# Ledger of designs, part 35: designed miniproteins, single chains, continued (2)

Each design is a single chain, and the fold is of that chain. pLDDT is the mean over its residues in the fold that is shown.

## One batch from the design tools (miniprotein)

Design m5265
Fold by ESMFold2-Fast:
Structure m5265 (fold): chain A 59 residues (1-59)
Amino acid sequence: GAEQLAAARLGLEIGRRAAAAGLSPEEAAKLAYERAKELGFSEEAAKAAADAAALAALR
């Protein structure tokens, strides 16, 4: 749904920034998860953000 898409977009953005800063995919995932939780996303959506961030940080 809309929440999952918003979380995925957030994760991709955080992952790209993390990669540019030299952070690992694992570090990117942690940052995206923490940010999603701060914004009030569900546990499922926060995990989706973390997964998206890790994938984005691989490139």
Scores: mean pLDDT 85

Design m5266
Fold by ESMFold2-Fast:
Structure m5266 (fold): chain A 66 residues (1-66)
Amino acid sequence: MVDEKEVKLALGEIYLAIGKLDESRGDYQGAAESYRKAAELFEEAGDTENAEIARKHSEDAQRKAA
């Protein structure tokens, strides 16, 4: 069975994908929230690179929503 860290990585990837779908629909508020969730999950999993990518996407979407 996958360990808890691998589950968090998978969930992070799912939220990153949801954020991208929200962006494609013009839902920047939803995208920012999904990307932030992905960044938190990647950080908890120790994936600093993907956490940073997701955080930057969240910040960009937050600016577009404001």
Scores: mean pLDDT 83

Design m5267
Fold by ESMFold2-Fast:
Structure m5267 (fold): chain A 65 residues (1-65)
Amino acid sequence: MKEEKTYILSRTVPADADVDAVAEQLKKELEEIAKREGWKVIDFSVHVVPAGDQVRVTAVATFEK
């Protein structure tokens, strides 16, 4: 059985920010972490939560090796 690990990255940005661009940057960052540590990204999800004048973008990735 292969080993799995979950990684979570969050970023808070202004409400007017390009949330899709932020999500793409978080995905690239998670993919880079996975490559550096010898993992493969097998699942990826993004959660966007409004927080007043800001938006919290949370990316969740499942890694496998």
Scores: mean pLDDT 80

Design m5268
Fold by ESMFold2-Fast:
Structure m5268 (fold): chain A 61 residues (1-61)
Amino acid sequence: SAREAFEAAAARLAEDPLDAEAWAELGRAYEALGQRDFARAAYQAALRLDPEHAAARAALA
């Protein structure tokens, strides 16, 4: 579920805040929850860490 995905991504980021994949998963979870501004911010964080992250680039296109 979106809540479970959010909690999983948040837990990963608590251990490693430089995990670009976890930021992208957090963005996807925010999208599923209807929080588009927070989703965009999370995807931007993923791209700052990994500019070639395919899912984050696609989400922000």
Scores: mean pLDDT 86

Design m5269
Fold by ESMFold2-Fast:
Structure m5269 (fold): chain A 80 residues (1-80)
Amino acid sequence: MIDTSGYSLKELEELVKERLARVLELTRDDPATRARVEALYNLYEEKMKTLSTEEKKELLKEMLEYLEQVERRLAALHPA
C-alpha cells in the first residue's frame, strides 16, 4: 500500500495522475469499471476546487487508495 504521510500536495497530484492513467489503460476492455473510475475522479476534481491544502491532501490520498484497489482487483481478474 502507498505510504503518503510525507508527500507534498504536488507529489500526491502526480501520483494520482500516474495511477489514473494506468487504471484507465487496464480498463480499456472493461467499460463499466472505466466509467465508474472516471465518474469518481470527476467528482473528486470538483471537490478539490473548494478544499484547503490539508483537505486536498486527504482527498488525494483517498483517490490513490481507491485507484490502487482497482488496479489490484483488475490484476487479479485479468492477470498479465
Scores: mean pLDDT 76

Design m5270
Fold by ESMFold2-Fast:
Structure m5270 (fold): chain A 61 residues (1-61)
Amino acid sequence: MEAMDRVSDEDVIRATGRVAESLGGDPEEAERIVRESLERGQSKMQAMNEGIEYAREQAER
């Protein structure tokens, strides 16, 4: 995905937080999950997916 190569880690973190907020989840927790995933060497897409999955699970409470 060439578009993701031009997106910074911080952009992915913030974008995931905004998606989490729109889903009714906690944006700060979603951003933390994405940051930790990136620190573990996950791709930007994998990190974003982990944050979004968390937000979906949280919103279904």
Scores: mean pLDDT 75

Design m5271
Fold by ESMFold2-Fast:
Structure m5271 (fold): chain A 110 residues (1-110)
Amino acid sequence: QVTQPPSLQAKEGESVTITGRSSISSPSYVQWYKDGKLIVKIDSKGNILELDPSVKGRVTASVDTSKSTASLTISDLKPEDEGVYYEAVTDKSSGKTYWGQGTKLTVLPG
């Protein structure tokens, strides 16, 4: 249902974008989790509903319903941003949430 790249790497201080694709054309919500913690939750129009204060100002999330994709962009990468990121998409009709397999982000020294 939700497909993510298996791994990405970038240097400390750079930006990285994780883009996932789902089979859900009309999501109610898109959520991004890091190591079991909710980072950001957006609606189908890209409005932020929930945002982890620790990443405020460094994270942008978007959804493209025409391509059935969603993206998480992390700017000014820090060592603590390293970890596994999961996309979760909630289908409007069923209320069911579908999870990606995870993207392992590696943050290299600057």
Scores: mean pLDDT 85

Design m5272
Fold by ESMFold2-Fast:
Structure m5272 (fold): chain A 109 residues (1-109)
Amino acid sequence: SELEKRAVLVLTTASIVKAASLLNPSEEAELARRYAELAARAAKAALDGASREELQELLAEAEALGVDQAVLDALQRAIETGDPRALLEAAELLLDAAIEHLDKAEAEK
């Protein structure tokens, strides 16, 4: 399905970002890794399903990391509706942010 393809792409790309972030440690690389980890968790939740409690934990961790409001809105929709597409939207936004942080980390080397 389209949802599965998108989720697998997020999971695969997040794994690459996490691996790349370890090559040259920095604050930007650490942010890239943390955003990629949240993206992977949201994508996996979209594929496998997640409890309301697990989604609330994801929202709390995203808030603590200081993610964009668009991500928080998508996670809140997922909690309220149970729609895995809202989780995938959050995952894709988190992955975009992870890539931006990784690009900044690479530019400093």
Scores: mean pLDDT 88

Design m5273
Fold by ESMFold2-Fast:
Structure m5273 (fold): chain A 90 residues (1-90)
Amino acid sequence: VEEEIKRLIGQALFLVGSLISRARLKGDTASAKRGEEIKEQLRKAAENKDYDKVISLVEEAIEIAKELGDEVLARQMQETLEQLKKLKEE
């Protein structure tokens, strides 16, 4: 369970990295900066095993992806979030 949670957090970090890159390509400096803050907070929350904070940060990243019009990225993040929530309940 813990190793699977770590894998999903790694996937979430990768997807947030993709979000930052897409925001920068679109010239959305505000979304890129917010994405960078989310990525850093996500790393720290994972190190502290604060999985509630990890979930909240991924939910915030999904909303930013939707604002950018990247529905594919938002869906990939949602799939990761659903798996993470399921494992946290166990």
Scores: mean pLDDT 84

Design m5274
Fold by ESMFold2-Fast:
Order: C-alpha cells, then structure tokens, then sequence
Structure m5274 (fold): chain A 66 residues (1-66)
C-alpha cells in the first residue's frame, strides 16, 4: 500500500527522503500504522527537520480523525 511505502521511506538513509515521507504520511494516511511510525520518527529521528516534519504529519492525521 502507499502507507507501507511511505513508512519504508521514513527509514531511508537520506534525511530529505525521510522528511518528505513524514509530510506525505500526514497528508495521505489515517492508519494506526502511520500514526505509530510518525510518533517514532518525531521522538527518535536523528534529524531535527525530520522530527519536526513527523510532528506536523502526526498533527494533520490526528486532526482528520477528530
């Protein structure tokens, strides 16, 4: 699925790819799997830019679910 592809991209070697994946997950997914992956990235990613993107993506998904 597209969600599975994007979750794989969250583990990419390139932080630019991980940042993009986080934003795309926020825009295109509402799955619990996506929420879990974004929470992990927001807390544990080495890149501040990726953590910020994951937090934004998570916020967008959570707003859609409310």
Amino acid sequence: SITDFLIKMLKDEDPRVRRGAALWLGRNSTDEKAIKALKDAAENDESEEVREAAKKGLEEIEKKLK
Scores: mean pLDDT 83

Design m5276
Fold by ESMFold2-Fast:
Structure m5276 (fold): chain A 84 residues (1-84)
Amino acid sequence: SLLEEAEELIREARELLEEVKRTTDPLRLIGLALRAIGLLIDAERLLREARERGAPEEVIRAAEEAIRAAREVLEEVLRKLKEL
């Protein structure tokens, strides 16, 4: 279901954020950023699909949360890269 897909994206973003917080290796940070960009693309596609299909508000909110979670990963990567 679209809700389950959104929840999976949120879970993956949370795992990436934890990995970002534990590394100072620039190459690893770049790799994590690319994975986060992939999640962001998937989350935005899911939100678009949910809106087009008239999905329940719960699904729309979950997709928006997935977008926010993926963006948080990218923001943390950028912050750490600026500090190096």
Scores: mean pLDDT 88

Design m5277
Fold by ESMFold2-Fast:
Structure m5277 (fold): chain A 62 residues (1-62)
Amino acid sequence: MKSDLQARAVRDYEATRPDELSLRRGEVLQILEVLDRDWVLVRNAAGEEGRVPGSVLEPLPG
């Protein structure tokens, strides 16, 4: 990626749909795409991709 945008999970999140990603509080994720105002596509350290609510993410400085 040309932009290394990252965010941290502010809480645990359990995926409720097959296209979502489960998160643990304090997990650092790469932001791939902002899908809309409520959802963000992210990648975890294991290389798994999925969408999560933007409200569970805290942007990290670039």
Scores: mean pLDDT 79

Design m5279
Fold by ESMFold2-Fast:
Structure m5279 (fold): chain A 100 residues (1-100)
Amino acid sequence: SLEETAAALEKKIAENPEDAQLWLALGRTYRELGKYEKAAEYYEKAIELDPEDAQAWTELADTYRELGKLEKAKEYAKKALELDPNNAAAKDLLEEIEKE
């Protein structure tokens, strides 16, 4: 289950708190659970540890879009495109957010 996956990741993070990929996986798991505020928190930990991960920035941006925090979503989508200008997901997300 997603809850069991989250618990297992939290245990691994307690032993390896500087592993960006574990924080990223936890963010994804909470996003799948529909817990967007917690997902954003864990994505932010992942990018703090690995600020060059364009995918993590894109997923954080989409999470903030789900929360209705569109200015944060734009900021983070632009950061993803700065890191990877060909990131279709980040480009599409930014276009969606900027559509009035």
Scores: mean pLDDT 88

Design m5280
Fold by ESMFold2-Fast:
Structure m5280 (fold): chain A 68 residues (1-68)
Amino acid sequence: MNNAARVIARILQEKGLLPGLPVEDRLTPEHLKALSKLPDFYKALAEALGLPPTDVLTDEMLRALREA
């Protein structure tokens, strides 16, 4: 649940969307752009943040990302 930005970056790397980019404690615009290209990325994002699965971006997800 903590370090949600790192968990999301890891998911993006596992999908091959962030080859060569460093994993950081915060998300960059490149991370967010890459994430938007994944099918079911909202569910993957919610799972990475320890939140209930959704099919849309929620305020709770945005708050968790800000706190990570």
Scores: mean pLDDT 62

Design m5281
Fold by ESMFold2-Fast:
Structure m5281 (fold): chain A 98 residues (1-98)
Amino acid sequence: NPLIEEIGRIREEGLRNGDLVGAYRRMAELFERAGREDLAELYREHADLLEQLDQLYEENAPPEEIEKLRQQHREVHQQIVNSILDEMEEYLKKQANK
């Protein structure tokens, strides 16, 4: 799947450059173009939470406030994972019935 390969490249580039926020925003744009507004919204929320975490670290915010945003970030990440797994399972079921 060319879309999944492009997402992988964007993520790798973000990790190399230390710009994960930008990487997730580009992934959201790709999902939006693919008609996956559900994933696009989740990736935008993921990027927003990561940007907020970066800001809290810069401001030396209290550990409790940082941990609350980390928990929200993990929850959004889990929603992304669940959406992808559900779609993969649906795709495999359709292939098995052909």
Scores: mean pLDDT 78

Design m5282
Fold by ESMFold2-Fast:
Structure m5282 (fold): chain A 93 residues (1-93)
Amino acid sequence: NATEIVAEALGEIAQKLADAGYWPFALALAVERVLARKYGDPEGAIRFAARIVSKLPDKELQIEALEMLRKAAEEAGLTNSVEFLKKKLDEAR
């Protein structure tokens, strides 16, 4: 289930950001996780999460979070999201 795969990844990323002290970013992703499940829009959730993550000042954490999103998109079969995230990863490196 694409929505659950993406929602799970958003939860893991939110926890990782919270543990690193980036509370506003963690909260934004935690809210998006709930909205993704409610509305069934995994691609929209990935686009939103990538936008939020790309604003992180910690480059290593940004790359790690984008890789987690890419793996979730690949597992969920979201081909357009995978290509979008690969481009975001290239820009962050």
Scores: mean pLDDT 87

Design m5283
Fold by ESMFold2-Fast:
Parts: structure tokens; sequence; C-alpha cells
Structure m5283 (fold): chain A 83 residues (1-83)
């Protein structure tokens, strides 16, 4: 069973920023940040990216997104600071 956790990092009148953590059945963990004009959009984006990170880490035999340089500088920095 996948475990999905979401945390609202910022909320404004115009946008939400959400951190999602997805833990796969094998214990591999992916984290991502998503933003959108609605809470549901921000959650969906964050969950989709976190799941993608977890799946790719699992394929590489890694346990955490911190073990991989998958995204560009700003995204890696953002995920790292959120962890």
Amino acid sequence: MKKIEVEVLAETKDSYTVRARVTLENGVEGVAIGSGPTLEEAKQRAIEEANRVAEELAKAGKKSFLDADRVGDIDVRSLYLAA
C-alpha cells in the first residue's frame, strides 16, 4: 500500500504550495513540492511528482530522493530544503 502525506507550506489568496511525501510498499520515499491556484491542484501536482520520484528511486535501488540528482538546480534545492 502506498502511503501519501501532504503538508501545506504556504497559502495565499492566489496560490497554495504543498509538499507531498509518497512512501511505496517497499519503503522507498519520494518528496515533491507542488503549487497551484487551488489546494487540490497543488496537492495533485505535488503527489504526482513525489510518486514519480519514489518510483524512479525504487528502480535505481535508492531509498530517498536525496540519493539522486534527478531535477534541475532549483527543484533539487527546493526538495532538499523541504525535507
Scores: mean pLDDT 68

Design m5284
Fold by ESMFold2-Fast:
Structure m5284 (fold): chain A 71 residues (1-71)
Amino acid sequence: SEKEDEAIRRLVKKKAERGKLTPEEVQEFMRELLKENIENAGLILEAVQIYPTDYEKVKEAIEKLKEDIKR
């Protein structure tokens, strides 16, 4: 959870600065998440791509996506 939160903050910051993530940054992020939280990696990446402005919005989107999958 803490490592997941740090990874989300880092990606949101990079995306806010440039408006997009490079393919290499996406790949590195996925590799990092797969070592820690493989089942959430895709959801986190999707949320970051959809809400590239701030950490709280991305976190909220991730939780919503997790709920949708559990239905």
Scores: mean pLDDT 65

Design m5285
Fold by ESMFold2-Fast:
Structure m5285 (fold): chain A 94 residues (1-94)
Amino acid sequence: SIEEKVKEKFESIPEEVKEEIIKKLKEAIEKARAEGVTEAEAAIKHVEKLVKELESGKVSLEGQADVLLEYADIYNDEEVRELVDALAKEKLEK
């Protein structure tokens, strides 16, 4: 149910908005590497994996949730943020 809602919301995001999110993620990676933030290497690799999934069109449920968090931050969408939080809680209660 929650997983289906996450997938449905991800698919509802316009492709132009998804492309904007991909661009911002790539710019964030380049900036972090240019700044020499070595302690962020694990986070950078996580975001690089997400970008590769988005560019391939084969996005995992985790990747879909990550994109929805970026969407929620950009557009201040509290309902989307709550949906991602609900998915995380469901996974922790098993």
Scores: mean pLDDT 77

Design m5286
Fold by ESMFold2-Fast:
Structure m5286 (fold): chain A 69 residues (1-69)
Amino acid sequence: SLELAEEPLRRARELAERVLEEPDAAEAERLAREALELAELAAARGAPQEEVDEVRALVEAALARHRAA
């Protein structure tokens, strides 16, 4: 069911990128949570594990940056 996984995976990637650029830590955490939920939904719908892991890693790196600031 790649078609069912494509939209949530794409949106998760977009949100993960927004977390990197978000200056407000609370908003960054909200966006990160949404991105991770969409990545998990995409995984459940058959998205490639490598792509899901890439999004999760990007979100984790972005959140670590905000918490170190």
Scores: mean pLDDT 82

Design m5287
Fold by ESMFold2-Fast:
Structure m5287 (fold): chain A 80 residues (1-80)
Amino acid sequence: SEAIEKAKEGIEAAERGDAREAGEKAIEAALLAMEKAETLETINKAIAAALIAMGAILEGDPELALRAAELALEAAKEAE
């Protein structure tokens, strides 16, 4: 799925220390997961991932971006 692919790209970017790319990919993954999500729990997880990702971009924090991308991956997997 595209959401899972974007989340994995975000994780890879975060592991390279690229907080901006990781955060942007995590936001893309979260938005795609929200589109397919059937439960409020998964939607809330995707929203949380997007908010954490925005924080990671603003702070330039690749560790925080990694957490956002991992959470977006969870939401993406639950939405499938």
Scores: mean pLDDT 89

Design m5288
Fold by ESMFold2-Fast:
Structure m5288 (fold): chain A 85 residues (1-85)
Amino acid sequence: MSEEFKKTLKDFLQSLGVSEEDAEKIVEELEDLSDVEIGAALQVLVFKLSYSYVAERFGISVSSVRRATRKIKEVLKEHNAIDKF
């Protein structure tokens, strides 16, 4: 994940009511994902779009969207933030 996108993601999480400490931990745990993978997974989680639709839109595989979405869901659940999505 790029440094610019880390800041954007942290700001977004805080706008949803996630604490600064939890937002920082969430961003750190998602650091291995690309900006495109996180953006795609957020489309699935926030807008309830299908994996296939998002994969086509972002130019990545359905498997990449599914994997990124699963990873983000796990991290959000661990930090009690999934209910904000």
Scores: mean pLDDT 80

Design m5289
Fold by ESMFold2-Fast:
Structure m5289 (fold): chain A 81 residues (1-81)
Amino acid sequence: RPLTPAQAEAAAASFVRRLREEARELLAQGVPKEEIEEKALEDLAKFLAYLETLHGVAVSEAERAALEERVLAEIERVYAE
């Protein structure tokens, strides 16, 4: 069953919240920002693959880029705390 746009947005919001929590934990462990960013982008790629495989979500390159920007912005906020 394909996700509605609202369901896909809610899933993305939940992913970003979880990623922010993980980024705080990694920062507390002394992991460099660059490694946190790399891991976050890898986790995003896995999340998008999961949505495509199990829910038939078609993700364009532009949508992926927008989510990558959102992910990096959240890490920036965590690092600025």
Scores: mean pLDDT 77

Design m5290
Fold by ESMFold2-Fast:
Structure m5290 (fold): chain A 90 residues (1-90)
Amino acid sequence: MVEEQIKTVEEIKERVKKAIEDNASPEDLRALRQEIVDELVAKGFPGEFVSRVQEMLSNAILGVIRKEPKEKQIKKIDEETAKIIEWIKK
């Protein structure tokens, strides 16, 4: 289960990075956030895990709204993903 959570976070990270590379709008990222949250809930992931992923995705949306450089947006996603993985390992 821990390994599955780590793999899932890594896959979500790549999906979000791809969306940013493809110039996704804030609306596109909100749709992606809802899709990911629904997938995690349907698969029975713990509420705290879902909440942490949702927060990471919400911060990614804010980065696009603020028109931050793509390099900064990607770095923040990497940092927030690493924090979630460290939380899972505790």
Scores: mean pLDDT 86

Design m5291
Fold by ESMFold2-Fast:
Structure m5291 (fold): chain A 74 residues (1-74)
Amino acid sequence: SLAEEAEKYAREQGFSDGEAILAANVAEKLKVDPETAVEIVRGILARKPHPLFVEAFQPMVDGGRAGAAAIAAA
């Protein structure tokens, strides 16, 4: 699965267990490849959120139902 591939790739890149699990969840929720999922997690850790993370998760965090509907439609 995308989640299993992303977790494995993140561990190979030196990510901690928690960071690797986060990368797996990102890959599964956004339907992105392992390299993109790892890049999103790196952006979070560097306090520079990736555009895909901002688009997909920020509207949900802010309680934006319209944002959640747009993500579901994409």
Scores: mean pLDDT 69

Design m5292
Fold by ESMFold2-Fast:
Order: C-alpha cells, then sequence, then structure tokens
Structure m5292 (fold): chain A 58 residues (1-58)
C-alpha cells in the first residue's frame, strides 16, 4: 500500500511520513522539481523518480 511505502521511505530517510508525502505531492503537482525534493530528502533525483513510481504502482 502507499502508506507502507511512505512509512518505509520516511524511516530510511530519517524524516516524518508527512514530510515525504508533502514533498512528493508537490512534485507530482509540478510545484517543485525532482532536484528540489532530492535536496530536501538527501537523496538523488533518480531515487525521487523511483519513489514516485513505487507510490503510483501501489
Amino acid sequence: SRGTILRVAAHDLGVSVGTVRRLLSAYERGEISAAEVARALGISPASVNSLARALREA
């Protein structure tokens, strides 16, 4: 489920579930770039794209 993916990602990144959800929602709305999400979460832009894909497939 999307909730499980968000919880696992939040735990691995050391941030809240709300932070991951908010940033990815803003990215999907085109409000921020993958590079901006990557900088905020401390991951690569490729990892942002992988996480967004996993959430779409859940």
Scores: mean pLDDT 81

Design m5293
Fold by ESMFold2-Fast:
Structure m5293 (fold): chain A 58 residues (1-58)
Amino acid sequence: MTVREAVERAARTVMGRELSPEQLDKAVALAEKLAEETGDPMNAAIEALGELKKEGLL
């Protein structure tokens, strides 16, 4: 599973919606950074979506 696939899955499963291309690119960029630190693309995707939602970017 790629980080992009994890972000798309997390958006549908956790948020119940798909992201715009711009939102997806922002979430993937953050999730890739987090996945490099943790080694878990799915947890990185969930954390990235939560952070961006908290910042009002989603």
Scores: mean pLDDT 79

Design m5294
Fold by ESMFold2-Fast:
Structure m5294 (fold): chain A 78 residues (1-78)
Amino acid sequence: LTPRQEIEILISLGDMYVGIGKILESQGDKEGALESYEKAIRLYEEALRLARENGDEASAKEAEEKLEEAKKLKEEVE
């Protein structure tokens, strides 16, 4: 994988876990939602790290914005 492809995969996986968290939250599974949002946070953190290391400013900004959104979703459930 190229660094760009790896970053894109990490962001996509984070997006999937945000989606899973929202579904679980809608079903009343607060614990499952929190776990899913935490997984998304870790994936976005890794994507942000790789984007910064590779000078990919656009991907770094996207990962940073999504990371902050996932953190807010987690805090809203807690």
Scores: mean pLDDT 89

Design m5295
Fold by ESMFold2-Fast:
Structure m5295 (fold): chain A 112 residues (1-112)
Amino acid sequence: AAVVDALSEAFGAFVARLAANPDLSAEEFRALAEELLADMVAAAEAAGATITSAEVRVEQAGSRVTVELRLGLLTAAGVPLEYRVVITHDRGRTEIDVPEGPTAAELRAAEA
């Protein structure tokens, strides 16, 4: 719970920053996404997790910028978690897709 709570707080702060800045440029949006990943890494490590992977992908098609954040970690109990967030910004509109709940791999591991 502590790792999930810390990551949720970092993400909530990021969403608040997006709401305060609706007219972000593609470059500013990329910078905020990189800051979010750094904040999530720091929050997870502070909660006792070990980071296994951290990735930012940025794709631009005309006025549309898509950022994909991936964070892989092991909790203090040794449970692997992966967080994936897809953020799309186009002409002042921002859309955020966060996958639902635990991954299929986590659910399968819990059933074994």
Scores: mean pLDDT 70

Design m5296
Fold by ESMFold2-Fast:
Structure m5296 (fold): chain A 58 residues (1-58)
Amino acid sequence: TEELAESVRKVLERELAERGILTPEQVDAIAEAVRASGDDPGEIGLAVQKALEAFRAA
């Protein structure tokens, strides 16, 4: 859901972006992946994990 994607963005901004672990662009990318996954918790979790793995590989 859009609400879940927005909640994820806020948490990542507070916990990781403020600590310099993620850039704002990476936070936005993860939030968009959550939005694209719809309402399935398994798909949401997989999308977040895949985005984090892509950032580590880059």
Scores: mean pLDDT 68

Design m5297
Fold by ESMFold2-Fast:
Structure m5297 (fold): chain A 59 residues (1-59)
Amino acid sequence: MKPDPETVREAVEAARKLADSYLKKGDEEKAKQIYTGAANLARRAGDEELSKELEEKAK
């Protein structure tokens, strides 16, 4: 299994937009779930900096 780092970054960006949309609606629980999922994806891909940033955004 060899995910392209750019593909992972694009998936994370899509997740950020989705989470931001829920955050604007006040749906904090859904936004947190999406950020957590994106953080796990980044960590699995070996991007610990991105994973930490996403965890900080999870509320």
Scores: mean pLDDT 76

Design m5298
Fold by ESMFold2-Fast:
Structure m5298 (fold): chain A 61 residues (1-61)
Amino acid sequence: MSDEELLEKAEELGRQAARALARGDRRTAADYLLEHSELLKELGKDEQAERTREQALRLLA
């Protein structure tokens, strides 16, 4: 995928995670955030990827 396609997918996953959180579905939100983190890492956004992964793990705690 192009970097633009990866960024679009990452943004969509972030929006889906926010929607899951709004409805109280922490597990689904964590799943979306973990996928989002992996795409951010592919884009070279390591710091943002790590913060996103930490957020996902906190939702599962």
Scores: mean pLDDT 83

Design m5299
Fold by ESMFold2-Fast:
Structure m5299 (fold): chain A 70 residues (1-70)
Amino acid sequence: GAMEQRIEELEKKLEERIKAAEALNDPVVRAVAEHEMEPIREMLKEARRLLEEGRYEEAQKVLDEVEKSL
């Protein structure tokens, strides 16, 4: 559905940001970027859980917060 597609799009954005950090020639900068993205990963997991439970309004709210953080 539309909500599942939105989660997948945000997961792609997160993966692209991590991939960009991995392309940097500095392992410390890469590690910091990966650590900063961890809260966003947890929010996306929560959004998937809420969607699976049929809690669409709460899932939407979490996804809005993820978009603000990316």
Scores: mean pLDDT 79

Design m5300
Fold by ESMFold2-Fast:
Structure m5300 (fold): chain A 69 residues (1-69)
Amino acid sequence: SDEAKRKILAIANLSPEGKALLEKAGLTDQIKRLEELNKDPSKEAERSQVAVEAAKKLGIKVTGPPPAL
C-alpha cells in the first residue's frame, strides 16, 4: 500500500506525522532510537528497518522489503 509506505517514511524520517503516530502509541523507545539513527546518514538501512518494526507495532500492514529513504 502506498499509504503504508508513506507512513513508514514519515516514521523513518521523524516527520511531524511520523513522530505523532509514535507518540500517540507510546513508542518512546522507537522515537529515541530513530532520533539517534537520523543523526547518522550511514545508518539509513538500519533506520528503515526500525521504522518498519515501529509500523508493525502500530498495526500498519507491511509487505515486501523496507522502502528506500
Scores: mean pLDDT 78

Design m5301
Fold by ESMFold2-Fast:
Structure m5301 (fold): chain A 77 residues (1-77)
Amino acid sequence: MVEQLEEALKAFEKDLEELEKLVEEGKVSLEDALKGLEVGLKQLEELRKVAPPELLPRIEELEKRIEELKKKIEEKL
């Protein structure tokens, strides 16, 4: 199961990086981006419940990145 969790986190990291790029380039609706980030936070909360201690720092880093991006979007709205 650890390998599956690592792959899920890797996919999440790539999706978040792409969303960050799309927001900075103005290629996505800020409202749609914000909704996607809310879904992402919920997914990270579920992953956190089952993650081993070794993966918690990665989940926390992703949560911080989402909160930072949400603040940037709110500033642009």
Scores: mean pLDDT 81

